Designed miniproteins, single chains, continued (5). Designs and how they scored, part 4

Each design is a single chain, and the fold is of that chain. pLDDT is the mean over its residues in the fold that is shown.

## One batch from the design tools (miniprotein)

Design m16106
Fold by ESMFold2-Fast:
Structure m16106 (fold): chain A 100 residues (1-100)
Amino acid sequence: SMKDFVLEALEAMIKELEELRKKETDEENKKQLDEAIQLLKEARKQIEEAKTIEEILEKLEELKKKLEELREKSNKKAEEVIDIVIMQLEKLINYLKKEA
């Protein structure tokens, strides 16, 4: 299903960030990666409960906004990683808009 595709995409993003977190040595970068991971996990949980593509899109747009806010508070290294996640979310959102 479209929902399963979105949940799998978010899980892949979470896994990638968790692997980066394991290799990170800077404590501030670790904190910012942990916050990004938590935002993705929360959004994934909310999308599991979603009934429509519109609800999924709303939760993805909310997640994107929260990640953009986190980026503004992040150091340059964490900002670059968060920007990649935001770009991946934008592609996912655009894909879903074409299917709706």
Scores: mean pLDDT 87

Design m16107
Fold by ESMFold2-Fast:
Structure m16107 (fold): chain A 116 residues (1-116)
Amino acid sequence: MKVLIGGGGMARSVQDELEARKLLEEAKSLEVTFFADPREAEQKQDEYDLLVETDGGLALLRQAMGEVAKVPTILVKPKVERGWQPADGLALAEELSKLSSEELKKYLLKQALRPP
């Protein structure tokens, strides 16, 4: 399964997160691509089976404005009290890109169990 991790702010929406989680649970291996530049990630997102978004604030805003992602997206929230900074999303995305396929799958599935 091809997974894209963007530097935060690439996703058009967080619709189909349940489908994204189902695809992740069924996947035996993940082929992970990381783009530090969210604009490059946004341009390439439709080439992937699953997106990992670390800046859900922008994705939720785009969704509210009627934008719809064609690719299922998992939202991973950094634990920040003051809201989301671009540096926080990028740092989390880079950390996730360094994980093995098995470690990344375990991490993303564990995020499903955390309260918002």
Scores: mean pLDDT 68

Design m16108
Fold by ESMFold2-Fast:
Structure m16108 (fold): chain A 56 residues (1-56)
Amino acid sequence: KLDDIIEKIKEEIKKAKTEGEMHDIIQKTLAREDLPQADRTKVGLKVGKVFGDLVL
């Protein structure tokens, strides 16, 4: 389940047209109340790395 969420968010970030849209996608993910704190941290780290690689 968690890996599916991460993959979906990575695809959304890759399809985003602006850095602002990418930032909004990440913020919405980190605000999810349905994920435990540890899972939110893990998603944030993996998604943040992808964002960093795209923006350089």
Scores: mean pLDDT 73

Design m16109
Fold by ESMFold2-Fast:
Structure m16109 (fold): chain A 66 residues (1-66)
Amino acid sequence: MKTTVALLTPETAAKYGLSVGVNYVNKALFEKIIPDAFFYGEVDEEQLATLRELAERLGLTLVILE
């Protein structure tokens, strides 16, 4: 099953009131985030695991659409 995600820098995440790590958001907030995200797309479970690892390694925020 595909998951819709975005990756944010810590500075951008703070602008939206989001913490470092994994955040679950509704569609309205997700649509506001997309223009400021440096990655946005639909991912499978393997890709999602890779993005979680990358976010942890780089101190980024992973946003997941509910």
Scores: mean pLDDT 81

Design m16110
Fold by ESMFold2-Fast:
Structure m16110 (fold): chain A 72 residues (1-72)
Amino acid sequence: MDSFGPETQEKLAKYSLEDMKEFLEKNKDKLPEEDKPIVDKLEEALKNKDEETAKHAFALLELRVESIEEEK
């Protein structure tokens, strides 16, 4: 429920909708099925050009990918 910290928001500001789309295309297969609702939210936000929702979903997925890479 809480907003992301200033550093996370600044990092996200550097990503365009196209960058987020590329991230999703590259990492979609690495994400577990439990994260599919967040993937779907990002895809929907990208289609609707909802930058705020897209950045929020992207940030959650980026953290999940990082956690998966650290675990292996």
Scores: mean pLDDT 72

Design m16111
Fold by ESMFold2-Fast:
Structure m16111 (fold): chain A 55 residues (1-55)
Amino acid sequence: MSIQDLVNEFSRALSDGDLARAEAIVRTIEADKAVPQSVKDALRAGLRRARAIAA
C-alpha cells in the first residue's frame, strides 16, 4: 500500500467517524521507516483533533 493510499484511508475513516480505524492507520504509518516524520506528525495531529471533537 502506498503512503497516499494510507492517507486517503485515514481521511475516509475520519469522515466516517471511525476513530478506531483512523488510529490503526496512524499506528501503521508510525511503524513505517520510509514515511516522512512530517506525515506522521500531521496524521497524529489530525487524530488528536478528531478525538477532542468526539469527546
Scores: mean pLDDT 79

Design m16112
Fold by ESMFold2-Fast:
Structure m16112 (fold): chain A 59 residues (1-59)
Amino acid sequence: MNQQQVVDFLKSLVALSEGQPVSKAQLLGIARSMLPQATQVTINNAIQQLQEQGFLKLA
């Protein structure tokens, strides 16, 4: 699984929160359980990309 696929998945999760703050640890946990084919590095890079793009309101 590439970084863009992880980013798209995480964006979907953030959209479902409807503006509620989402913790980085919570996103990491969900991504690791739901996307076992993604590497830890890819997941971390995807979360960093979303944070830099302003799509995450981190608690």
Scores: mean pLDDT 73

Design m16113
Fold by ESMFold2-Fast:
Structure m16113 (fold): chain A 64 residues (1-64)
Amino acid sequence: MEELLERLEEKAIELHKKGVPSSEIIDTLRAELKKQGLSDEEIDKLLFEALYRATKKLVEESRA
């Protein structure tokens, strides 16, 4: 689970830095999670956590 969250977080950061719209980032990450066989409820929870973590890391990077 944690490894999957780390991958989603890194991908979200990468796509954000490339200027991909948030809606497309969400769609991309949702597709990756569907490949893992997760339910829609599990996908929503993981997306929320991954996007939250990605946002925090982007803010911290800006301050480093």
Scores: mean pLDDT 78

Design m16114
Fold by ESMFold2-Fast:
Structure m16114 (fold): chain A 57 residues (1-57)
Amino acid sequence: GAERSGRGAAEAGRAGSAAGAASVVGNDQKTLEGGRRAFEAGDAEGAARALAESGGL
């Protein structure tokens, strides 16, 4: 195995951004619905928190 390879950090950030988007990455429909509901009410802050807690970045 490689130790302290500088590509892991960049790749992790890229993958996190792509996965952290408003995409379903598993069984987080409940949290996604909560976040969507907050957005529907015009609460971007609550929606952002719900998405972050959903298990994404």
Scores: mean pLDDT 56

Design m16115
Fold by ESMFold2-Fast:
Structure m16115 (fold): chain A 81 residues (1-81)
Amino acid sequence: DEEAKKVEKAAKKTIERLSKEYPELAELLTAWVEATRTTRASPEALALGREIAAQLEALPPEVQAKFKEILEESEKEVEEE
């Protein structure tokens, strides 16, 4: 699906941006994308998703807001390509 390819591209761009400021979270996202490529509902992908969510909740609100901005910019760049 063309939509699936766009989502994968946006995820990769987000990971590249996060790796500069939040390398540990970028590693978790990379592992999650790899696991999702095989099966979206795999136990490994679900466990990684929960770990990412827990780490995001532990971050200060201002850092969480910056994360949202990085995600929005990555999605916008993929749409413009």
Scores: mean pLDDT 69

Design m16116
Fold by ESMFold2-Fast:
Structure m16116 (fold): chain A 59 residues (1-59)
Amino acid sequence: SNAEIVKLAKEVFGSQLAKLSDEDLEIRLLSHDQLNVLLKDKPQKERRAISEQIKAATA
């Protein structure tokens, strides 16, 4: 399990993730494609920063 990724995603995306279970978030965030779907409306600079934070949370 990657509870730190789920926690970080909730902090970054707030209410957008409120309806998703922690298990669903973990599954979605472990995939590059799923992360891109969640971040589609963000500038590339912000997407990179969020991706780096998620990577750091799993280190």
Scores: mean pLDDT 59

Design m16117
Fold by ESMFold2-Fast:
Structure m16117 (fold): chain A 74 residues (1-74)
Amino acid sequence: MDGLLAALEREFELLLETKSPEEVREKLEQAYAMLRDMLADEIKDPAELAAGLARLDALRQRMLEAIERKEAEV
């Protein structure tokens, strides 16, 4: 999972350079919703699910902060 999240973060960093902050936010929320649902369906151990969701939440927060910084520039 960490490799997938790292690749996703890199994709959103690239999108933030070429797309509007609003478009990046929309794509981020879509990806977040999909991955959250996937983790909840696939991981049955509460501790592993909590760890997976924490990693996903950390990625979402980092990207939201990057988007907000970009919005402040425009």
Scores: mean pLDDT 78

Design m16118
Fold by ESMFold2-Fast:
Structure m16118 (fold): chain A 88 residues (1-88)
Amino acid sequence: SLEEREQIIRETLEAIARDLGLSDEEIERLMELPLPEAAKELARIAEEKAKEEKDPRERNYYLSLAEQARELARLAEEIEKERREKEQ
């Protein structure tokens, strides 16, 4: 269902945010945004951490989190589009 897909995206974004070192308050504030916007902001944070990281392995890890967040943004946008197309 759309609801199940949205919940999975939300839970995955929260996990990525914790891995990036965001506080519970920061995560709560982030998740007040629409899911596509929350995911895009999380990708930006991950990309910034990657730029500051000197270890290539850790940098690649942050880049992988950024890419995952970008994919989640796209999936969230598809869910919003499907909801709009089905609403009367």
Scores: mean pLDDT 86

Design m16119
Fold by ESMFold2-Fast:
Structure m16119 (fold): chain A 60 residues (1-60)
Amino acid sequence: SLVEKVIEELKKMDEETRNQALEILKDAKSLQDVFDAIEKAEKENPTLAKKIREALEKAF
């Protein structure tokens, strides 16, 4: 699935960034859930949200 591909790209990040991104995405079951989680995270940590978006783009 697309969510699984995003998780594989996140595994290539450093341990702290990966763990934070996986925590944000832990309840995501669909691509829409991923987008919603990123939008919510953007308010607290725009740098992390950008990294998750880049992982999503690489997963395609």
Scores: mean pLDDT 74

Design m16120
Fold by ESMFold2-Fast:
Parts: structure tokens; sequence; C-alpha cells
Structure m16120 (fold): chain A 72 residues (1-72)
């Protein structure tokens, strides 16, 4: 779905609202997110958010943005 792809692109850009929406879509808390690797987060995005057509580089950037959100 185009909406899911756009959400992942916004995540890669560090959009705060997109981060909150993605956590709900992946059924993850911030605590659970902190325990996952970037590869595990990418797997959750692909499986839970149904975005198989998004660029792998954008997926890696989105996962990194989510992990960086938890850094002080």
Amino acid sequence: DEEGIELVRKLAAGDEAAIEEALKGMKLSEEELGKLSEDEIIGRILNEMKVPLVDPEVLREAARALKERLAP
C-alpha cells in the first residue's frame, strides 16, 4: 500500500508522528524497540506494515531512525 510506503519514508526522515504510527503498526513499545536490532526492526516493518515495495536503503534508514529515537 502506498500509505505504508510513505510512512516508512517519513520514518527514514525522522518524522515524530510517523515514528508513533509505525510503533503502533508494528505492535511495539519503545522498550521492545530498544531490544531489537536494525535487522529485526526491518523484519517487523516488512511483516506488520505490508510494505514489500519500499527501497531497502529506506528500510535501513527507517530502522536506524527508530533506534536513534531511543538514544539520549
Scores: mean pLDDT 71

Design m16121
Fold by ESMFold2-Fast:
Structure m16121 (fold): chain A 73 residues (1-73)
Amino acid sequence: EVPLPREKVREEVAKKMKEEIEKFLKDEEARSQLSEREKKVVELLEKGASAEELARVGEMPLSAARSALELYK
């Protein structure tokens, strides 16, 4: 069995992704690198929009949008 459980690897990746996303949100220059659709998804995440709205705007499955909301919070 793998000594490092997948959960720990996932947690490290998720933490780094959160930090990078927060950097992008704070840095207006970095925000300009995002597509218009991605910027809208990020704005909805900041405002605490519903998973349904995230799924529609981001063109992703509802289950993925719900997971993204939980990870972002």
Scores: mean pLDDT 63

Design m16122
Fold by ESMFold2-Fast:
Parts: structure tokens; C-alpha cells; sequence
Structure m16122 (fold): chain A 71 residues (1-71)
């Protein structure tokens, strides 16, 4: 890939990272507003965090690798 292609991919991944973090915050807020039972709410939040944290970690890994290639 050219430097310009790597830079465009980096920008796309940084946008994707921001969207995943915003989506996680939205889902947590939705659970807190819609699930009245505290135990069910905590279980649902834990499941959502696990799913989003895995995706966020993968995006952060790709960002790190691209930054190393651009350095």
C-alpha cells in the first residue's frame, strides 16, 4: 500500500473506533433506561461491554500496526 492509502485506512479506523465507543455508550445508556431489574441490567451491560471491547481492541490493534508502518 502507498503512504496515502495507509493514511486513509488509518483515518477510517480512527472514525470506526470513535463510532464503536459511541455505540457502546449508547447501548449502556439504553440498558440503564429500559431494564428495571438491577441484576438483569448488570448482566446485559457486561455482555455488551465484552462484545464492544473485543471489537475496539481489534480496531486499536490495526491502528497501532498502521502507525508503525507510517513511522
Amino acid sequence: LSKEELERKLVSLEVALGLEKAALDFEIARIEKTIADPAEAEAAKAAVRAEYEARIAEIEREIRELREKLA
Scores: mean pLDDT 84

Design m16123
Fold by ESMFold2-Fast:
Structure m16123 (fold): chain A 77 residues (1-77)
Amino acid sequence: GWLAGQRDTLIEALDIVIEKNKDNPELVKALQKARDALRAGNYDEAIKYLEEALKINPGSVVLEALLQGVRRLKAAA
């Protein structure tokens, strides 16, 4: 369904960001927790960990886009 497709797209985007930032273990840990929460359908927890990732990398357009994507997914669920 559409909702599952949107979630899978966000998970794929998170995996790409994790791979590109593997040299930043603190950021990777927060992003992995966000990904695991998103896989479990726990959107509130995914938002929390993406907000933590944004505190590590403030001003990241990619992380802000991912956060807004999860917020939209939660609103649609």
Scores: mean pLDDT 84

Design m16124
Fold by ESMFold2-Fast:
Structure m16124 (fold): chain A 82 residues (1-82)
Amino acid sequence: SAEELEIERRALEETARAARELGVPEEVVEAIEELAENIEDPEKAEEADKRLIELTSKLSEEEQRKVLEAIARAGERVQAEL
């Protein structure tokens, strides 16, 4: 539904914010923001998601842990606001 896509967009936006604060590489942060912006466009969302997966696969273990921490923080924040 539109409401579910809006929650997903907010989660991605909060993930990007937390990732930037944690020092995740800007290219990865920008890919998360691009996915959030295009979440309602299936073709663009798929392209952005594939790019994000490719970029995250090239990260160090430390940088990957920062991305996971950003996702966790975003999830807690979005749940608190629902």
Scores: mean pLDDT 85

Design m16125
Fold by ESMFold2-Fast:
Structure m16125 (fold): chain A 116 residues (1-116)
Amino acid sequence: MEKEEEELEKAIEILREKLEPETLERLADSLVRLITKTEDPKELAEIFLELADWAEEQGVEKAAELFREAAELILKNTSENRRKALYKMMKAMAYILEEKGKEALEELLEKIEEQI
């Protein structure tokens, strides 16, 4: 298996273990809508950089790094890179949940929903 796929699988397992099914579904739907509905790669990258700044302010540096990497992928504007950006977003969410808990993840989810 690809290392990237293994890391994604671990992130999904963390989210699944710690979130209620309804919250996990809401998170998945919001991320997919953000990636698919924001057609302008520059606008989507700017959103990810805002999420990175927020994660840095929360002290979750690893999540901030993942959001910045997602922004770089989006600027290359391919379907494959958009999928990889989604994977990095899922990993960032798992780090936020582990380090700051459900309340911080819900705040981030609301911030994402404002962009859709």
Scores: mean pLDDT 79

Design m16126
Fold by ESMFold2-Fast:
Structure m16126 (fold): chain A 90 residues (1-90)
Amino acid sequence: MARVVGEQTVEVKPGDVVTLTATFTAPESGTYSFSAVLRDEDGTIVLAKPAVDSPVSAQKGETVTVSVTLTIPESAPAGTYTLQVLAQQL
């Protein structure tokens, strides 16, 4: 199951570069995949990107820091968006 490990409301325009750094503490030992999604005001995903350092193996209680940089596409209208970092155990 995917879980949100970082969330930020951002006001952006096409061509903007946004960075979100999230900290994840593994609830169970395992392999985790990290991704970022950008949602519009309706909650629709307009951009999704896997984290470059993914998948990551972590032990229970281990803290992983994930940083994701997204460039807002020219097709996305200027406005308020929700940027989320998701973790999924594989």
Scores: mean pLDDT 77

Design m16127
Fold by ESMFold2-Fast:
Structure m16127 (fold): chain A 62 residues (1-62)
Amino acid sequence: MVELSERARLSEELAKPVVKEINKKQEELAADKSLSDEEKFKLLIEANQEGARRVREELERL
């Protein structure tokens, strides 16, 4: 048990649904034939950044 990791543990639990959502978006982007690999990569980065923002905001509410 690491007391200093309580926030990290909460972040991991809060990240689980966000990771699932990002994985779904990655699959949707992979299936999209109208986008270039560069555009898909950019959109995936944006999704990951948005996910990190959501986890941070939820932690700030606690």
Scores: mean pLDDT 74

Design m16128
Fold by ESMFold2-Fast:
Structure m16128 (fold): chain A 94 residues (1-94)
Amino acid sequence: SALEERLRGVFERLRATLSPEELVDQFAKLMYTVAQETGDYDLVIAVAEEVLAWMRADPRVSERDIARMEVVVETLRARKSQPASAPVRVAYPA
């Protein structure tokens, strides 16, 4: 996917230039925005899980920053599970 390749490219750039704390903040905002605009939560969650796996493998990343990224993944999964619209049941007037 062109979107997946673009998101990975952004992650690689952020990883090269930002601290882990700043990366989590910037990447979370990007992931939430892309998921909301595209509706492709599966793709965004997959990319977020790849980032989380990298963070867990890097001994320079704090346990706190790993926990923050875990919350991002959980938030994306929760948002995916929300119904796109709940029909408002209007009671017919008697």
Scores: mean pLDDT 76

Design m16129
Fold by ESMFold2-Fast:
Structure m16129 (fold): chain A 68 residues (1-68)
Amino acid sequence: SEFDELLAEIERLAEEYIEKLRELGASEEQIRKVERGLKKAIETLRALKDVELARLVRDYLRQEIAKL
């Protein structure tokens, strides 16, 4: 489904974001906090199954990665 494809891309973008933060010298404590926040956000998306919300989250993660 479109939702499952968006969710898979969001999970990939979340991993990319974490890796880039680590490369920029973020502490392990900072990394753990970001990982926890992203995990909860993804769990919320799975519960709601809202395609429009998933697109907004994907686009937001793309923008945040691009700023790094």
Scores: mean pLDDT 89

Design m16130
Fold by ESMFold2-Fast:
Structure m16130 (fold): chain A 67 residues (1-67)
Amino acid sequence: MSDELRKKLQEKLKKIIEIDDVEEVAEKMKEALLELGFSEEAAEDIKEKILKLNKEEIIDNFNSFIE
């Protein structure tokens, strides 16, 4: 992944982790990935993975990716 795409994703992730509802987090992540040029299939796969996590696990995973 390019540094520019990574930075754009990191900025979107910082906003997404503020959302309390896991399903809304998953939908916003899919939307962000599609906006950044990822395929619908890849975005859906990430959404499915997020839906298997609880809120704390999502925050921990996103913070690890952001930083």
Scores: mean pLDDT 75

Design m16131
Fold by ESMFold2-Fast:
Structure m16131 (fold): chain A 75 residues (1-75)
Amino acid sequence: SRVEQAEANLAVGETVRDQIAPDLWEAARLTTEGMKYMSQGDYKKAAEYFQKALELQPGDEDSEKNLKEAEKKAK
C-alpha cells in the first residue's frame, strides 16, 4: 500500500539522513536562489542554480522541471 511504501521510504530517509542531510539542505538553498532569479526574470542565473541543485540531488523531479523551465524562458 502507499502507506507501507511511505513508511519504508521514511525509514530509509531516517537511516541515511545524517550522511545526506547537508547535501539536501544545500540543494534546497540552491533551489531557493534559483527561484529568486526566476522571479527577477534572470532565467540564465536561475538555470545555473537549478543545475547545481540537480548535481547535488540527481533525479530530483522538481529541480529538473525548474531547470527546463528556466532554460525555456531564457531563449
Scores: mean pLDDT 71

Design m16132
Fold by ESMFold2-Fast:
Structure m16132 (fold): chain A 80 residues (1-80)
Amino acid sequence: LEERFEEIAENATRAVEDRARELMAQGASPEDVLREVERMARAVGQRLRDMGAPEERVEEARERILEAGRRAVEEMVRER
């Protein structure tokens, strides 16, 4: 089960990075993209809780997702 939590967190982190890059490439504002990242982090956190993940795991996953999304936005802004 712990392996599943890590897989979900890893997959979500990649999905958020890809989504952030896609939205930025489409001309979305950094603020709008960051709101979408927050929404995705919240959804993943809730899924992990529903699966019985401990609070530490949920918080770690959420933080990783938020960090990945923020970094992707920063990179895309720099590339513009």
Scores: mean pLDDT 83

Design m16133
Fold by ESMFold2-Fast:
Structure m16133 (fold): chain A 66 residues (1-66)
Amino acid sequence: AEREALAREVGELYRRRALEVARREGLEAEVEEQRAEIEAILAAGVAKMAAEKSVEELEAMLERLR
């Protein structure tokens, strides 16, 4: 459904931004070490967004992140 697709797009933009910050701050090794746990947290967050937010809210989030 559209809501799930939008939530995944929002999650992907947050992931990219977080990885960029981690790279700048020298946290890459820590992120890599905990990658599976971080991915699980991100997946749970995406699922929660898809369940709780409307399509309009998710589209607004995408616009703010771009």
Scores: mean pLDDT 75

Design m16134
Fold by ESMFold2-Fast:
Structure m16134 (fold): chain A 95 residues (1-95)
Amino acid sequence: SALAERLLQALKSLSDEQKQQLIQQIQQELKTADEDTQAILKLYQKALQSDEMAQKFAEALQRVYDEMPTLSTDEEEKKALKLLAELSREILEEL
């Protein structure tokens, strides 16, 4: 879809320096993140290091958007993050 394609292009357009800065931020957040957030952040880190993983991450985000297009409550946001975490674990387990 158009959103997944745009997200993939955005990830690929990042410089090596920008990717390294984001990876460092992700590594710091992983130290205190809950289990669901850790799964998402691990996939995001892989997406910054690999075009294949960037595509899978973009597709996962697109799926969450398609299933949860309206987020108006903290509960809805939590459900969207949990879905993204489940998709992230599935992708990471296939490695």
Scores: mean pLDDT 81

Design m16135
Fold by ESMFold2-Fast:
Order: C-alpha cells, then structure tokens, then sequence
Structure m16135 (fold): chain A 65 residues (1-65)
C-alpha cells in the first residue's frame, strides 16, 4: 500500500473570528506542505471547538505518497 501520513494545523482565535476564513487558510497551508513533500491530499477535515473566550480551529489532511 502507498505510504500514508496525517498532517494537522491548529490555531486559537477569538470567539467572534471568521472561523471559515481561518479554516480555509489552514487547509491551504496543509495543501502547500503536502505539495512540498510530493504527496497527494486524499482527505481534509476541519474541527472547531470552544475554548473559554476563544475557539480552537484544527485542520487535518490525509496524505498519500
């Protein structure tokens, strides 16, 4: 089977931040990192969780080589 890896990026933002814009930027950063590694992005997921007066935005990409 081809080699697979998970890459994650997480950012804390204010509760009133544009979470969609933040998530899109994190996904773009993961896609660029995958490209630099010569990998293909199979799947992308985004999770947003409340954390006090902030939100934690996590993007995850499944890479194949």
Amino acid sequence: SPKKELLTRTERVPADADVEAVAQRLVEELREEAKKQGATVEQVSVRVVPDGDQRLVTATALLTY
Scores: mean pLDDT 86

Design m16136
Fold by ESMFold2-Fast:
Structure m16136 (fold): chain A 64 residues (1-64)
Amino acid sequence: PSQEELDEEVEIALLTIQYTVARLAGDKEAAIKYLKKLIDTNKAASHPDEELIKQYEEEIKKLE
């Protein structure tokens, strides 16, 4: 894998941790914020995961 792909994976992992913490804390606003960042990061990725993006979009709808 390229350095760019590795940097993408690290960013996604950190955002996923932040999202999970926010969700467990019941912080809907923070959870939505990190989900939107996860969507944006995935869309900008070298190989966007379209199914994962859809899952995040559905989760935002549940929280809104």
Scores: mean pLDDT 79

Design m16137
Fold by ESMFold2-Fast:
Structure m16137 (fold): chain A 88 residues (1-88)
Amino acid sequence: SIEDVKRTMLEELRRLKDYLPQLGPLVEEFSKRLEKAKTPDELEELLDEFTKRVTKFAREHNLSYIERFLLLSTLTTMYTEILRLKRR
């Protein structure tokens, strides 16, 4: 269900904030917006915007290879969940 996907995405965002506290404000903003999303397309649009903003942050703050890998892992997990929801 969409609620299960939202729960998983919120857990991934919380994990990301724990490992990269400097992303705290972005994670908090997008977690609130995520709670209000009602369709898979809204979730995908929100994640696309989050991806653009965290990618810009990573470049501007010269994140390490490990930090960038954690970001990519988190984004991939969230996109995969949305795609699975849209195929069902």
Scores: mean pLDDT 85

Design m16138
Fold by ESMFold2-Fast:
Structure m16138 (fold): chain A 82 residues (1-82)
Amino acid sequence: SSQRVQVLLEAEIAVIEMRLFLLMTHSPDDVDLQRSAIRQAEQRLAQIRAIARRELSPAQQARLDRQLARVDALIDQLRQQT
């Protein structure tokens, strides 16, 4: 169901956000690790956005977009450290 897809995508985005936050706080000087993590996150987030457009209602997409905006901001913050 679209509700199950939404919950799974929200959970996956939360895990990505947590990993990037931990990297920012505990490995701020590891430029290669940060660049690798950013590339992997951006690739997976692009896939998540594509799944959301296909499987979710506009209201569900809007909710997911708010969560994605927080992760995008965190990626921008990490890029400023590299």
Scores: mean pLDDT 86

Design m16139
Fold by ESMFold2-Fast:
Structure m16139 (fold): chain A 87 residues (1-87)
Amino acid sequence: MPSPQVLLQEAANGAGTLASLSEDPEVSRELQALAEELRRLARQPKVTSEQLQAFADRLRDLARRSPDPLISYGLGRIADALRRAAE
């Protein structure tokens, strides 16, 4: 299993990519903010299951609010990876 820090870095990269693909300026800004928070957490020496679950929940919420099926699908996949790591 990859480390929580590796998964958070991958999630940050994914969220940043989805932000660049999003045509909705509000969704793009929220995704860029999430990517920065994920990248910041990935630099911490200890990451808890609660932190991974909290970010998975935030990504799922944003996926549910996004009308773009590509953005929604991508966010759902990132959220699922973080949730599995939290278990």
Scores: mean pLDDT 84

Design m16140
Fold by ESMFold2-Fast:
Structure m16140 (fold): chain A 74 residues (1-74)
Amino acid sequence: STLDIKFTGDPVEDLRTALEKAKVPKELTEKIVNYIEETGDGRVFLKVFDLLNEKKSVEEIKKELEKMGMDLSK
């Protein structure tokens, strides 16, 4: 559930919202979210937020996540 604040108490939903605000494609957003939920890898979660705060492009985000073991080519 989304409320008035950016942080809903669900870090995955907050990440999805941040990616959407950065105009990241929904398909890529869902791949990132699914990877984090399946693996429990909090470092990917934190890395995505760092990249968004640094205003990295979608292509840079993809490259960094692929280096961390995420397959985004499926």
Scores: mean pLDDT 73

Design m16141
Fold by ESMFold2-Fast:
Structure m16141 (fold): chain A 67 residues (1-67)
Amino acid sequence: DDARGAQQAAEQLRRAAEEADIPEEDRRRALELAQQGIDAASQGRVEEALEYNRQAAEVLRAAGVDL
């Protein structure tokens, strides 16, 4: 996937974390990972961005968020 796709996915994960009714620790972790995904994508580091997005999604799903 390209940097634009990875950035868009990270932005969607950040929004999901902001809107989710989940514990603050899980929200903070997911937001940090999503932001790292945005930053990596903006630097053209697509593989790193996809890995951060995957980790953010795992945190959200483990907290009960349906993605």
Scores: mean pLDDT 85

Design m16142
Fold by ESMFold2-Fast:
Structure m16142 (fold): chain A 75 residues (1-75)
Amino acid sequence: MQKALQERLLELLRSDPGAYSISEILELLKPDFPQATEELVENALIALIAQGKLQAVAVQPGGSLSTRYRFQVLT
């Protein structure tokens, strides 16, 4: 599961680059991964960053605006 989730995240972030919150990413993944949680998405993103496949830059920092991240796929 986690590896398939990581591959889907890279595909999504490459095909539609932009700023996303973890909740927004979860919503986009639910059709393919209905069992996914915010924790699973966050862990998958952390794993991709640790592998050097993804970079995240915070935009629209927290509070009532929620934190969004601009992701860059590093291939």
Scores: mean pLDDT 75

